Designed miniproteins, single chains. Designs and how they scored, part 16

Each design is a single chain, and the fold is of that chain. pLDDT is the mean over its residues in the fold that is shown.

## One batch from the design tools (miniprotein)

Design m533
Fold by ESMFold2-Fast:
Structure m533 (fold): chain A 67 residues (1-67)
Amino acid sequence: MSAAELRKALAILGEAVAAGLSEEEIIELLRANVSPEMAAYAERLIREHGVAGAMAALHAEARALEA
């Protein structure tokens, strides 16, 4: 998983939240638009921590990969 792939998932999450999509709609959007590995990881984070918690975790991971 690359920083670019994480940033792509974050961009999709941000747009989906701004559009008012539900948690399940956001998960389906990720499955359609990112790698299967990234979609599975993001789904796990969303189900464990909610959408806001998942976004925070993915931001932290992307920053760590770019440091």
Scores: mean pLDDT 81

Design m534
Fold by ESMFold2-Fast:
Structure m534 (fold): chain A 103 residues (1-103)
Amino acid sequence: SAAARARMLALVREITALLQRAREAVRAGDLETADRLLAEVALLNHEIAALAEEEGDAETLALVEALLALVTRAVLSRDPAERLRLLDEALARNQELLALLEA
């Protein structure tokens, strides 16, 4: 539905802002703030996954599942350099999702 797509688009934009803030927190050495922000990203991604599943949007669902896996790996990593690489990949995947939803 148009409403579901609009909600997913709003969630993806919020996730972009949270991922950028998480990246800044990792760069500052504040892993506790990064973990809190990534937990919020995971919650918003789960909402997009539920909406995509309800709408039968397999392409969006696959991208969101990939994003969730990257966020999970970032939270589990205690190495700031690895966290930054995973967050950069998550931002790239989120950009792909944004482009898909704006099409």
Scores: mean pLDDT 89

Design m535
Fold by ESMFold2-Fast:
Structure m535 (fold): chain A 68 residues (1-68)
Amino acid sequence: MLSEEQILEAENMLLQAMLLEEEGRLDEARAVIRRLRSRFSDEEIEEVLSLFSPEVQARVRAMLAAAE
C-alpha cells in the first residue's frame, strides 16, 4: 500500500501533467506521465486514481493510454 507522501507525490504529478496538457505542452505532459510510470506501478497508479472524481479519473486514464 502507498504511503500518504507517495499518494500526494503521484497526485501532484498527475495534476501537473493535466495542467501541461491544458496549456498545449504535450511533450512536457508526456514526460511527467513517463516519470510517474517509472516511480509507480500500474496497480499503485490505479489506487491513486480511485481517490479522484470519476471525471478526473477518465481524463487521467486517457492521458496514461496516450503516453505509451
Scores: mean pLDDT 79

Design m536
Fold by ESMFold2-Fast:
Structure m536 (fold): chain A 102 residues (1-102)
Amino acid sequence: GFASLTELADYYLKAGEVDKAKEIFEQMAEHGNKGALLHLAGLALLEGDEEKAQEYIEKALELSGGKAEQETKEAIKVAEKMGLTKAVELDQKVLEYLKQLK
């Protein structure tokens, strides 16, 4: 299930295996996991790829029909549970960026 995949991704991120974690999040996202898309957006921002981050955010909104800010807040909660300090920081930056676009 998605819970066990999230735990595996967390393990890889803690081990520095970022690409393996991305692969897991991409697989989860393909199966409709909105949180995985927003974590991928945060990781893209960490790498300086704002265009790819925007694509992930837009895809998450298409799946949820919700507000980007609320989906981003949920991604922050998941990142905190996973110990993704930089992803949390970047998801906060994404949240501020989204507020500025209104």
Scores: mean pLDDT 74

Design m537
Fold by ESMFold2-Fast:
Structure m537 (fold): chain A 99 residues (1-99)
Amino acid sequence: MEELEKRLIDAALNKDGKTLRELAREVAKYVEEELTKRGIEEAQSTADGFYRLVERYIRRGDYESAAALMIAVLRMVEEGVDGLTPYFNEALEEIEKRK
């Protein structure tokens, strides 16, 4: 997980939309698999919705928000907590500190 977060931050700082799209597919797959293991029926639709939102950030050139959203979802799924906002803000702060 730490290595994936590092790759996300590095891709955002380098404005590498191609790598962010590739990582978004990996994150969406991981989210679907983890939610499925927890018996969540909306696992696939949740992962697809997440992927579409990340892709919208990438298309806008907002690579930092794309990476932060992916990091937030990874942390939320790993910790088993509801809500993205605290993790999203934390991830954006981490990216900003690395500039």
Scores: mean pLDDT 77

Design m538
Fold by ESMFold2-Fast:
Structure m538 (fold): chain A 80 residues (1-80)
Amino acid sequence: SEIEEIKKELLKMIENGILDPEKWSELIEKYAKLEEGLPEEEAKKLGELAGKRVLAIKGELDKEEQDKVREEIEKFFEKL
């Protein structure tokens, strides 16, 4: 489904450190419209997790925090 492809792209972008922030924003908007019920709070949480992942990639987080961020992101997408 289109929703599953968007989720897949969002997860890949987070893993890569969101090298294209404009594409990220477009995919988030598209995802929110397709889900129709995606609350602004869930979109905000996704943004927070993406930010933490960028910090992890830059080596600004310790290994334990990096592992937690990755696990939290994966669980977030599984729950949606």
Scores: mean pLDDT 67

Design m539
Fold by ESMFold2-Fast:
Structure m539 (fold): chain A 87 residues (1-87)
Amino acid sequence: MMSKEQIEIESEITMLVLKGIVNIKIGEKALKEGNIEEAIKHYEEAIKAYEEALKLAEKAGPQFEELIKALKEKIEEAKKKLEELKK
């Protein structure tokens, strides 16, 4: 059984993950349109959202082990893309 606080944390993690995904998609669209500056902004916002989700997942407990792994991979991929765009 989960406390109300734990349910709220799971909801917050979910919203942050979705925010990250949405920002990646907006960044991809900006790149297709040739807007590198807008793409950089959205990849940075996605990284922040995933990092916040990661912190919450690590505090929330072992049931988030798979999500923690996925978030670390998403953060690494987004950071690599961001570095390529800043060259």
Scores: mean pLDDT 84

Design m540
Fold by ESMFold2-Fast:
Structure m540 (fold): chain A 72 residues (1-72)
Amino acid sequence: LADVLREAIERLRAALEAGKLSPEQYDFGVAALREAYELGATPEELRKIEDAALNQDFTSVVMLVLELRRKA
């Protein structure tokens, strides 16, 4: 699980370095992934948040984190 979080953050960092994400989008995505991990997100749920962030779909990032907060 910790490895999945680390790999997800590394992929967001690569997208930042490639100019696909702004610094603010990267910071938001990393914060969302870390919060999801703390809320007990599964590897599949972490991947969904990663994919949404990489696609700049921050509405889905917010909704996925809110669903995890609802379960906690």
Scores: mean pLDDT 86

Design m541
Fold by ESMFold2-Fast:
Structure m541 (fold): chain A 88 residues (1-88)
Amino acid sequence: MIPLGPYYGMVVVVNGLADDLGNLGLVDDIDGDNWANDFINGNPNGVLHHVGLAYGLVANTDLDPVDILDNIHDIMGNLGDLNDIPLG
């Protein structure tokens, strides 16, 4: 099992959530889901935590979702650097 395998999967999930941002109603279900919160709290870089917070903020405030997505994308860029580490 590749040590960064779950981490790589999290990057894919965050990309999928960015595509689903238009469906804000899905946010409350994901944020209320115990499995999602467990993964978010276990994430060393808090990427899913930031995604969950960003979705909640967009759903309940007049914030610019583009700025939130840009911040998430920048964090994911830093996570992408880990994918270049050859762990066997």
Scores: mean pLDDT 43

Design m542
Fold by ESMFold2-Fast:
Structure m542 (fold): chain A 89 residues (1-89)
Amino acid sequence: MMKVLHVEADSIEAVQKAVEAAIEQGVDEIHITLNYNGKKYELHVRSLEELEARARALEPQVEEEAKTMGGDLEEYKKKLTELVMQVLS
């Protein structure tokens, strides 16, 4: 039987905690609904390896954009969060 964990989160920290709890419980899939800055993101993670691979693939793009934007850290964090959530959904 396939074990799926459904979690609602309101912060990136809550998402991280949900992923750790899912690993500890030995679930097969994680479905996370993230409500962040008034936007709803749905994350479907089928394996930790897939999550890590997707996150790692985004690091160079994220770092390059950070160097280009040079000034507004909070607005950049919002765009970065949106990009990550879109890739993981």
Scores: mean pLDDT 61

Design m543
Fold by ESMFold2-Fast:
Structure m543 (fold): chain A 90 residues (1-90)
Amino acid sequence: REEVIAETEKVREEGEEEFKKQLEEMVEKWRKRGLPDELIELYRKLAEATVNNDFDAVKAQLDALVAATPAADRATVEAARAALVAELEA
């Protein structure tokens, strides 16, 4: 969602040391919001790949996120993935 994208961009701009600290704070917030641990780990890896400008890793993590989503919600998550990629490329 837009909140995750904004938090990822902020972490990226502030550099690697601050990135790890903010990522752990974001993971705690996401866990409190009721996100499954598997999805939280995928978001964590996505943020790390984004900071490293590893486009292939970003795509791989987004594909893994879609695959980990239950079939009933998959279309919604695929739409969110497309929006995330568009915002990251903007």
Scores: mean pLDDT 61

Design m544
Fold by ESMFold2-Fast:
Formats: C-alpha cells, structure tokens, sequence
Structure m544 (fold): chain A 84 residues (1-84)
C-alpha cells in the first residue's frame, strides 16, 4: 500500500493510503451539493477520510451535521483545522 503524507492547514501531518485519498478526490469531483458530502461522511468508516473531507470542505454547516460521528481525537483535530 502507498501511504501519502498530507500537511493540514494547522501544520499537522496526516498519513493516508493512496486508495483512500482517491475516494476523497472522486467525492469532490462528483458531488453537486453539501448534502451529498454529508451522506458520504455518514457512510464512510475511515476516520482519516472523514477528517480530510471536512478539511477540504472548510464548511461549518457540514461539520455541525457530522461532528457526532467523529471520535474525540478526530473532533478536536477537525475543530483546530476549521479554527472553531
């Protein structure tokens, strides 16, 4: 498996599998609404994928709809990335 290192806006580095990063890219190419992004986040089990999607969306409304699906650590990291 190829591991990609992503530097997040706060300087944190997240390591993710290339296949999982490609799922995120496909979502953003195909999604037409915030609701489609929210539905993807509800179905995705991979927490790193959720964090990257939320970071790229940079949208407080999407975050508020899905924050209850995040672990305590992922929630804290995402809040720091969104500067909330």
Amino acid sequence: MKIIKLELANGEVLEIEEEKLNEVIKLYLEAKSDEEIIEFLKKTEDEKVKIIVLHLANNEKIFEKVKHLLSEEALELTEKLLNL
Scores: mean pLDDT 76

Design m545
Fold by ESMFold2-Fast:
Structure m545 (fold): chain A 61 residues (1-61)
Amino acid sequence: APSADQLEMRFAVLAQDPSASAAEVVAAGEEAKAAIRREMGDSPEALRTIARIDALVAAVR
């Protein structure tokens, strides 16, 4: 499975890509959040990164 860093980077690229669909950005965000939770747990850094992903997903929808 891809690492949290790889999935976060993929999400960041898709969130900035005007050709990416909203569904694709949402799916990438959910995958990145799941990987961050798995690898980093509930650290303050993990929670801040998850909140940032949630904000970007909300802006696309």
Scores: mean pLDDT 81

Design m546
Fold by ESMFold2-Fast:
Structure m546 (fold): chain A 60 residues (1-60)
Amino acid sequence: SMQAQLEEVKKKIEEIAKKRGIKLSEQNLDEISQMALEIYGYPVTEDQLEEVLEVYLKVL
């Protein structure tokens, strides 16, 4: 389901953020995950998730 894909991507982004020492809210995780899925489609690679995270952090 789309919800299961979103939850999987959120977990991956959370892991990447933890490795970088970045604390993200649940809202931030939802927004980044939706952006990644809209831009790249499923499955999203770790490199693509890192790119979306960096762009998100620079704008907001």
Scores: mean pLDDT 83

Design m547
Fold by ESMFold2-Fast:
Structure m547 (fold): chain A 106 residues (1-106)
Amino acid sequence: SSQLQQQKQQLEQQGVSLYSAAGILVAGTTGVEIIFQRGSPALAAEDARRLADSSRALRDQIEALERQALELGDQQTAELFRRSGALADAALERAEALLERAEAEL
């Protein structure tokens, strides 16, 4: 039981960390949009591409950890990972849209 409690605590800490990371990626898409609006489509395309790649990698990590939380019966931490995944998906969608728009100006 103590080992299970330690595993659950570690997953919860990872969930909080990944939620914050996903939020930072969402904020990053706003920065890319500002770069694009200021007339730097090449820089906007580069940054959007990096954000899209980071968002995909983060989503993959979140999916694996959500599965682990469910296997441990930790519904609360699994829900935190689902919310983190939704933020990562939002960042990915925005980054891909920004990349398409920026590349159209090249």
Scores: mean pLDDT 89

Design m548
Fold by ESMFold2-Fast:
Structure m548 (fold): chain A 79 residues (1-79)
Amino acid sequence: MSKEKKEEIIKKTVELARQQAEKAGLSPEQKEQFVELAERGTKTVLTHLESRGVTDMEKLERAGKASVENSLYHVLKEQ
């Protein structure tokens, strides 16, 4: 996986997270936490997939979307 492809997926994931945060009516604090978790989760997953030789953009984008969904679940489940 190239640095450019990795950055593109991270950018798309952050944009998706921001859109979902606004749609869900999250507080400013929850929105910031959610976006940060989604970005970090995506970076972790992409690094793992890269170590396994996964270069398929559809699979990488799907992993990013899953990281957003997981991050939203964690933010909403806090308490």
Scores: mean pLDDT 79

Design m549
Fold by ESMFold2-Fast:
Structure m549 (fold): chain A 112 residues (1-112)
Amino acid sequence: MRELRVTAWVEGDEAKAREIAEAALAAYRESGAAAAFETLTELVTGTDKAHGVLEYREDGEERRLEISAESAAGSPTAGVSHTAQNASAAAVDRWVRTADTKVAEGSAVEVD
């Protein structure tokens, strides 16, 4: 049996953090873990000072993806921290090379 946990933070915007987390969970329920990962990545990347964590368990295996996005002078940046084999190494390397990873200490929403 598979479990997914999504936690999202947006500095000063609890409603946006909740919207991001709920959208990622809806994508998971409809299309599985890959769709949840893509949805979280797009929404975090498109939101200023946003940070997201996706934790996925499959048949006793634990996988985790952490992503942050920050807008500086209207140009969004995004970072990916990958602690498990949920994405290709090339994809992770590309994200790390093009963005800084920041943890925003703002409103947090955790949904299970």
Scores: mean pLDDT 55

Design m550
Fold by ESMFold2-Fast:
Structure m550 (fold): chain A 96 residues (1-96)
Amino acid sequence: DRIARLEAALREGAEEGLEYLARGDLEAMRAKLLELHEEAQKAPPEEAELLEARATGIAGFGYLLEQGATAADLEAARARAEAAIDRVVAALRAAA
């Protein structure tokens, strides 16, 4: 199931993004996003889509770090990421 694979990639990215947020490590997060983008450019379309979904899961937390978010924001950031992924997955399944 393509949508199940996209959901798994988004959730994997969100967990990685939360780890970077917990550490306050914006530079490491940016390096990971560049790595995933470069891998996606070299990958077949199906694999590239999953790498892009994982990068999307991470990228939201980069914006929070740029705004000065810290480990104190972690629970709220997790809840918002979970809600956003659930909405994306529901929309994809409704469109399928």
Scores: mean pLDDT 83

Design m551
Fold by ESMFold2-Fast:
Structure m551 (fold): chain A 92 residues (1-92)
Amino acid sequence: SLAQALADLVAAVEAAVAAGKAKVTGSGNHFTVEIKGGEEAARAINGAAFRLDDLGAAEVGAGPKTVDVKLTDKGIAAYPDAAARLAALAKR
């Protein structure tokens, strides 16, 4: 379920970015998601991110319109593609 929890976060962020509701910045294993609108997108991203924090797969901090996600070694091992997918969003 760790790989699924990581995939759920990345999918929620990808969907929000595609909808113009989020922007990703960061590199390596440390990313900031800026939420630009939509309560549904904010709830999905925050819910998925804090789920990863609870599982030890990420260290998560939240501001009023930001979610800061640092993937742990445990998270990277569970789903190696998560960092690459988030980095691809940050390059846009």
Scores: mean pLDDT 84

Design m552
Fold by ESMFold2-Fast:
Structure m552 (fold): chain A 70 residues (1-70)
Amino acid sequence: SEVERLIEEYMARHPERKEEFQALLDELRQAKADYEKDPSVENAKRYTAAVLRAIGEIWDLEVEERRRRA
C-alpha cells in the first residue's frame, strides 16, 4: 500500500529510527494479512488502528523535518 511505501522511504531517510519504523511496518503488514484472510469487523478495526498509528508517526516526523526546513 501507499502507507507501507511511505514508511519504507522514511526508514531510508532516518536510519536512526529504522527499528521503530520496521516494527510499525511489520504490525501494519500483519494486520493487513489477517484482514485479507478473515475480513471480520475485529480484523478491520485492527488494520484501521495499525494504519492510523503509522500515519500518526509519519506526520510527527514530517512536522519535525519541516521545523528543521529539511
Scores: mean pLDDT 79

Design m553
Fold by ESMFold2-Fast:
Structure m553 (fold): chain A 84 residues (1-84)
Amino acid sequence: MLREAVEALPRGTAVNAATLSLIEVAGLDYDTAYRAAKAMVDAALEGKSREEIVDAIMKAGGITREQAEKALDAAVERLRKLVE
């Protein structure tokens, strides 16, 4: 789960992994991807629902719902591999 993976890692590591996923999936520049990654990680640590996390990514990244959902799924997979 996203929250469990984020809690298992240093916050900076989780944000960096999410930033890379946003760059790869949504084609965002580093500064925008970093902002969206912070929103994703912080929302997950707050126990927000998937829909609330997607909304946070969309608002911070300025991207579509489809791009945000795809980026979230990629970030979850990347984070899961880091904790395994």
Scores: mean pLDDT 81

Design m554
Fold by ESMFold2-Fast:
Structure m554 (fold): chain A 87 residues (1-87)
Amino acid sequence: STETFTEEQVEALEKFGEYLKKSEDPGYKKLGEALVFAAELLRENPEMTKGELLEILKEKFPEIPESTWENILNNTDQLEPLLEQIN
């Protein structure tokens, strides 16, 4: 994919990541850490595509399934409404 992220999408990834970092579940905590890392990487590299980010995340966080990344990165605009539903 050649799609890039908006500033709002980057903020949503960071907020979702920070929420998951509060989890008692080690898997959700690791996913939260990875999402915050992704948001920071995107702020430093605003031209980075979804495909490029996915490959970096798969390399740096191999314990997180690719299907999890596909779900999150393709639905980034829906993350804030999801946070409201689970709070």
Scores: mean pLDDT 77

Design m555
Fold by ESMFold2-Fast:
Structure m555 (fold): chain A 84 residues (1-84)
Amino acid sequence: SDLSLEAEILEGLGLIYVGVANLLEKKGDYEGAIEMLEKAIELYQQAIALGQQAGDQALVQRAQQNLADAKKRLEQVKKKLEKL
């Protein structure tokens, strides 16, 4: 469905933001990495909502896993920032 496609695009954008966060963390920009991870979390939440409306359980489960991973990464980066 069009909703499933839109959810897939939002999930893909979330993955791009996680990739940017990884590059920023590698450069020591922990504040920038946090901002990008927060954007990824918002995009995954939107993808989950649209995937649920579309009845796309496979996409919802994948986006929920990506959301959980992004939240875990966010906490790890925040702890690194606290140690600086």
Scores: mean pLDDT 91

Design m556
Fold by ESMFold2-Fast:
Structure m556 (fold): chain A 85 residues (1-85)
Amino acid sequence: MSELHKIMKEAQKIMDEIYKIADEILNDPNATQEQKDRVLELIGRAQDLMGELYRAVGLSDLERARKSLEELRRILEELRRIKEE
């Protein structure tokens, strides 16, 4: 398996967790509108980063792919923080 293929699989797992946590917050009756708005913004940024990752993989740009994966990990951690509020 190439390094790019490993990054792609890891990013897909992170996106699955992002959607799972986002769904939990968006369907929480105790979640504030501010929390929900922040979650929707983070989903949008994650989707943009997946687009950048697909482009990087198509161009065999390992550095760009790694940067996109790292930013996706930061978004996941930010969503986890919101859920713990």
Scores: mean pLDDT 86

Design m557
Fold by ESMFold2-Fast:
Structure m557 (fold): chain A 74 residues (1-74)
Amino acid sequence: MEAPVGFLRVEEGTTLGEVIASTPNVDKIKEVFLDGRKVTDAELDTPLPVGRHLLELILEDGRVLRIVVEVRPR
């Protein structure tokens, strides 16, 4: 069952780290998943591909934030 999700629009060239920094109350992130795959720290500085992506943030307290990220061509 789908929990409530956030929605963000960003431009091509936006990194995953910039998206996370723009999200409220995400200073205590334990794990990051993009399109169902675990993201490594090395991937935070990589620009997101154009298109629509599902970002899941697992917080240190066990809460999960689900955000749809729409990356538009520049």
Scores: mean pLDDT 75

Design m558
Fold by ESMFold2-Fast:
Structure m558 (fold): chain A 84 residues (1-84)
Amino acid sequence: SEHIERAKAVKTKEEALELLKEIREDHEKEIERLRELGKRFTEEEIKQEILNSQTAALRIAYEAGGLSEEEYKELLERIEKELK
C-alpha cells in the first residue's frame, strides 16, 4: 500500500530507482524478521517476491505517467538482471 502510493508519485527514473531500492530493503528486513520467527524461505522465493513487488511498482509508475515506456522497459530488465 505504502509502496503503491509512492509509485503513483514517481516523476523521474531516479525516483523509480530509489523506490526499487527501498522495496528490496523492506522485503529483506521483513524476511529476516520472519526467519527469526521460524519461517523458512528459499533463495528463489525471496528473489521472486522482491521481483514481483518491484515489477508492480514500476507498472504503477508507468501507468501514472511518471515513467516513459523506454524507462519502464529498461528498469524491468535491470531488476531481473540484479536478482539473478
Scores: mean pLDDT 82

Design m559
Fold by ESMFold2-Fast:
Structure m559 (fold): chain A 73 residues (1-73)
Amino acid sequence: PPVLRFLDKQIEEAKEGGYDEIVKLLEELKSLVTRLLNSGRAPSAEEQARIQSLVDEIKALRGKRTKEALAKL
């Protein structure tokens, strides 16, 4: 799925940049998304809320701390 490729690329770039906080959140999001995809089931409301929370925090931190990485896209 495109989301896993996107997350892997972002994790690599964040690691290269030394953005450890973003790496941790991205790895948590990837773990959760991977579990849901492997289960073959629809996410529960609680799981969707957790994913949304992680995505929002990652986007906020990524935009703030990895502006240089985003500018290279």
Scores: mean pLDDT 72

Design m560
Fold by ESMFold2-Fast:
Structure m560 (fold): chain A 70 residues (1-70)
Amino acid sequence: VSPEISDLLSQLEYLSKYSSNQEIKDQASKLLGTGSQDKEVLQALLEKAKKEDPATVKKAEEFVKQAKAS
C-alpha cells in the first residue's frame, strides 16, 4: 500500500470512530469494512469530511502525523 493510501485509511479510521457527523462516520466504517484501497474513493470521502466535519479531520491529520513521528 502506498504511503498516501495508508494515510487516507488512517484518517478515515479516525473519522469512523470520532466524527461528529454520523453520515461521515458510517461511510468511513463501510469503506474500511470493504477493504477498498481506491485512492479516488478514499480521497472523495475525506474531502466530504473536510466540508462536513473539518474539526475532526484536523484532529485525524494530527493523529496520523504523530503516529509517523513516533
Scores: mean pLDDT 80

Design m561
Fold by ESMFold2-Fast:
Structure m561 (fold): chain A 112 residues (1-112)
Amino acid sequence: SAEDLLVEALANFAAREYRKAAAYAFELAFLIEGVSIYIRDIANAIYFGSIDLRRGADKEKIYAALKEILQFALSHDPEKFRKILERAIEEAEKKPTVDEELVAMIREILAK
């Protein structure tokens, strides 16, 4: 499902597995039809963010942009996006490469 692909994209992104994150995000953003604009915007942010971070871009700028997009999605469908974000954190935290800074940011979004 689109939600499962978004969980995989977010979890891999939060675990610094940028090639895998980009692959899931690309499928979701460009190959699957009928995806909501909120899911597509998050997928686009992960796809381009994964490419940019691998090229040495500013992590703080990329995370700030993702935060805004995640907050917007959560404000429009809180039940759906809360479940997606919680699943993504759970999967990311199972990996030794997890970025605790990104996980903390997502937890703060969920607390609002």
Scores: mean pLDDT 90

Design m562
Fold by ESMFold2-Fast:
Structure m562 (fold): chain A 55 residues (1-55)
Amino acid sequence: MAEEIIAELSKTHEIQKVEESETVLTIFARVKGTSTHLLLTYDLATGELLKRVEL
């Protein structure tokens, strides 16, 4: 699951940091071609995006 989420996200985002726990995947990324930084939290059981925070 985590590898699939990261692979899809990396097509549109520059991944700067990844933190994986048992239940969630937290990714710190920049939107490609922009200065916009995001903190994204995914549920590893479902692959669903739980939270998106613009920094």
Scores: mean pLDDT 82

Design m563
Fold by ESMFold2-Fast:
Structure m563 (fold): chain A 117 residues (1-117)
Amino acid sequence: MVEELKRIALEDEDPEKRAEAIRRLAELGEPLPVLEVAAWALSEDESPEVRAAAAEALGKLADKVPAERILHLLEPALSDESEEVRRAAIEALREVNKVQPDERIEELIKKAEEALK
């Protein structure tokens, strides 16, 4: 199941199916597959829906993964071409900051929100 969802997330022709596979991986509670597919999707996937789903999935790892690791993957998404992806990255950082408060994350959220105006 994890291997199948990971394959769908990285290889399926339908971006809606790739996004759904990422969300399902996040719900399974295993952080490593989510980190792997989210890193790929945020840097390589042409679909903003898939990149947004990857950012959301990283936010769901807030209680399982160190904030520094999530921040490293999400920071480029704050400057994504798509406003949908930027908003998803901001919400993911808010979730991380709720669980693991960090002034650096707070500053990144503020700066990214200002860029959306």
Scores: mean pLDDT 87

Design m564
Fold by ESMFold2-Fast:
Structure m564 (fold): chain A 60 residues (1-60)
Amino acid sequence: SEEFLQLSRELTRQSTPEQIRRWQPAVDDLIAKMARSSPEERKQLLRDFILRWQAEQAAG
């Protein structure tokens, strides 16, 4: 959704330019996949993305 994309962009603005560039396409791809996925698959996709993003923030 547009709101989710806006939120994701706001969250990533705190990252380095390289991280922002790397994560923005992944966010866009995630949204596109979620839009065409089943509810169960959407939960898996979102969970996996959030875990990777949180790990990146915790490690940085």
Scores: mean pLDDT 67

Design m565
Fold by ESMFold2-Fast:
Structure m565 (fold): chain A 89 residues (1-89)
Amino acid sequence: LDANKMRKLAQEIKEALKESEERAKKLTTEVAPFVTGQYALVSGVSLEEATKILLEIYGLINKGDVRKAAEKTIELAEETYKLLEEKAS
């Protein structure tokens, strides 16, 4: 698990949202499974809960709510980053 990679992904999604909704949609779709998986491993949430979060993000994308999907993915990446930093201490 790489805390810097999670931080970088969160920042990249934030920049994509400022630049282009299509870019944000593509990036969020590509990284959401990875971010959700890393979050589950680090936070200890159940596989059922991790799957629900991923499906919520994909549901938002399919509904056209790209901003909310991206923001949810950013939250997970940032939380994963914080948890990894806390455990490294």
Scores: mean pLDDT 82

Design m566
Fold by ESMFold2-Fast:
Structure m566 (fold): chain A 81 residues (1-81)
Amino acid sequence: MKAEAEERAREALERANELSNELSRAYLRGETEEGLMYGAEMGVAAIAVAAALTTGDTEGMLKATERAEEAIEKGREVLEK
């Protein structure tokens, strides 16, 4: 279902953007060296999700969203330390 895939993709894009900002701030405060790396991974994943949303490729959108969700999970673990 394309609409549900788009909703999931948009949610992942929003979460990735918010978490990437928090990781960047934590890195600048000297709280985590890993934050910069996972912030970059989320940036790449967010671009892939945005591209898939633009093209309307449901399969590509789901794969990009899964990648973004994985990066978000890893980034959250860094902040929870």
Scores: mean pLDDT 76

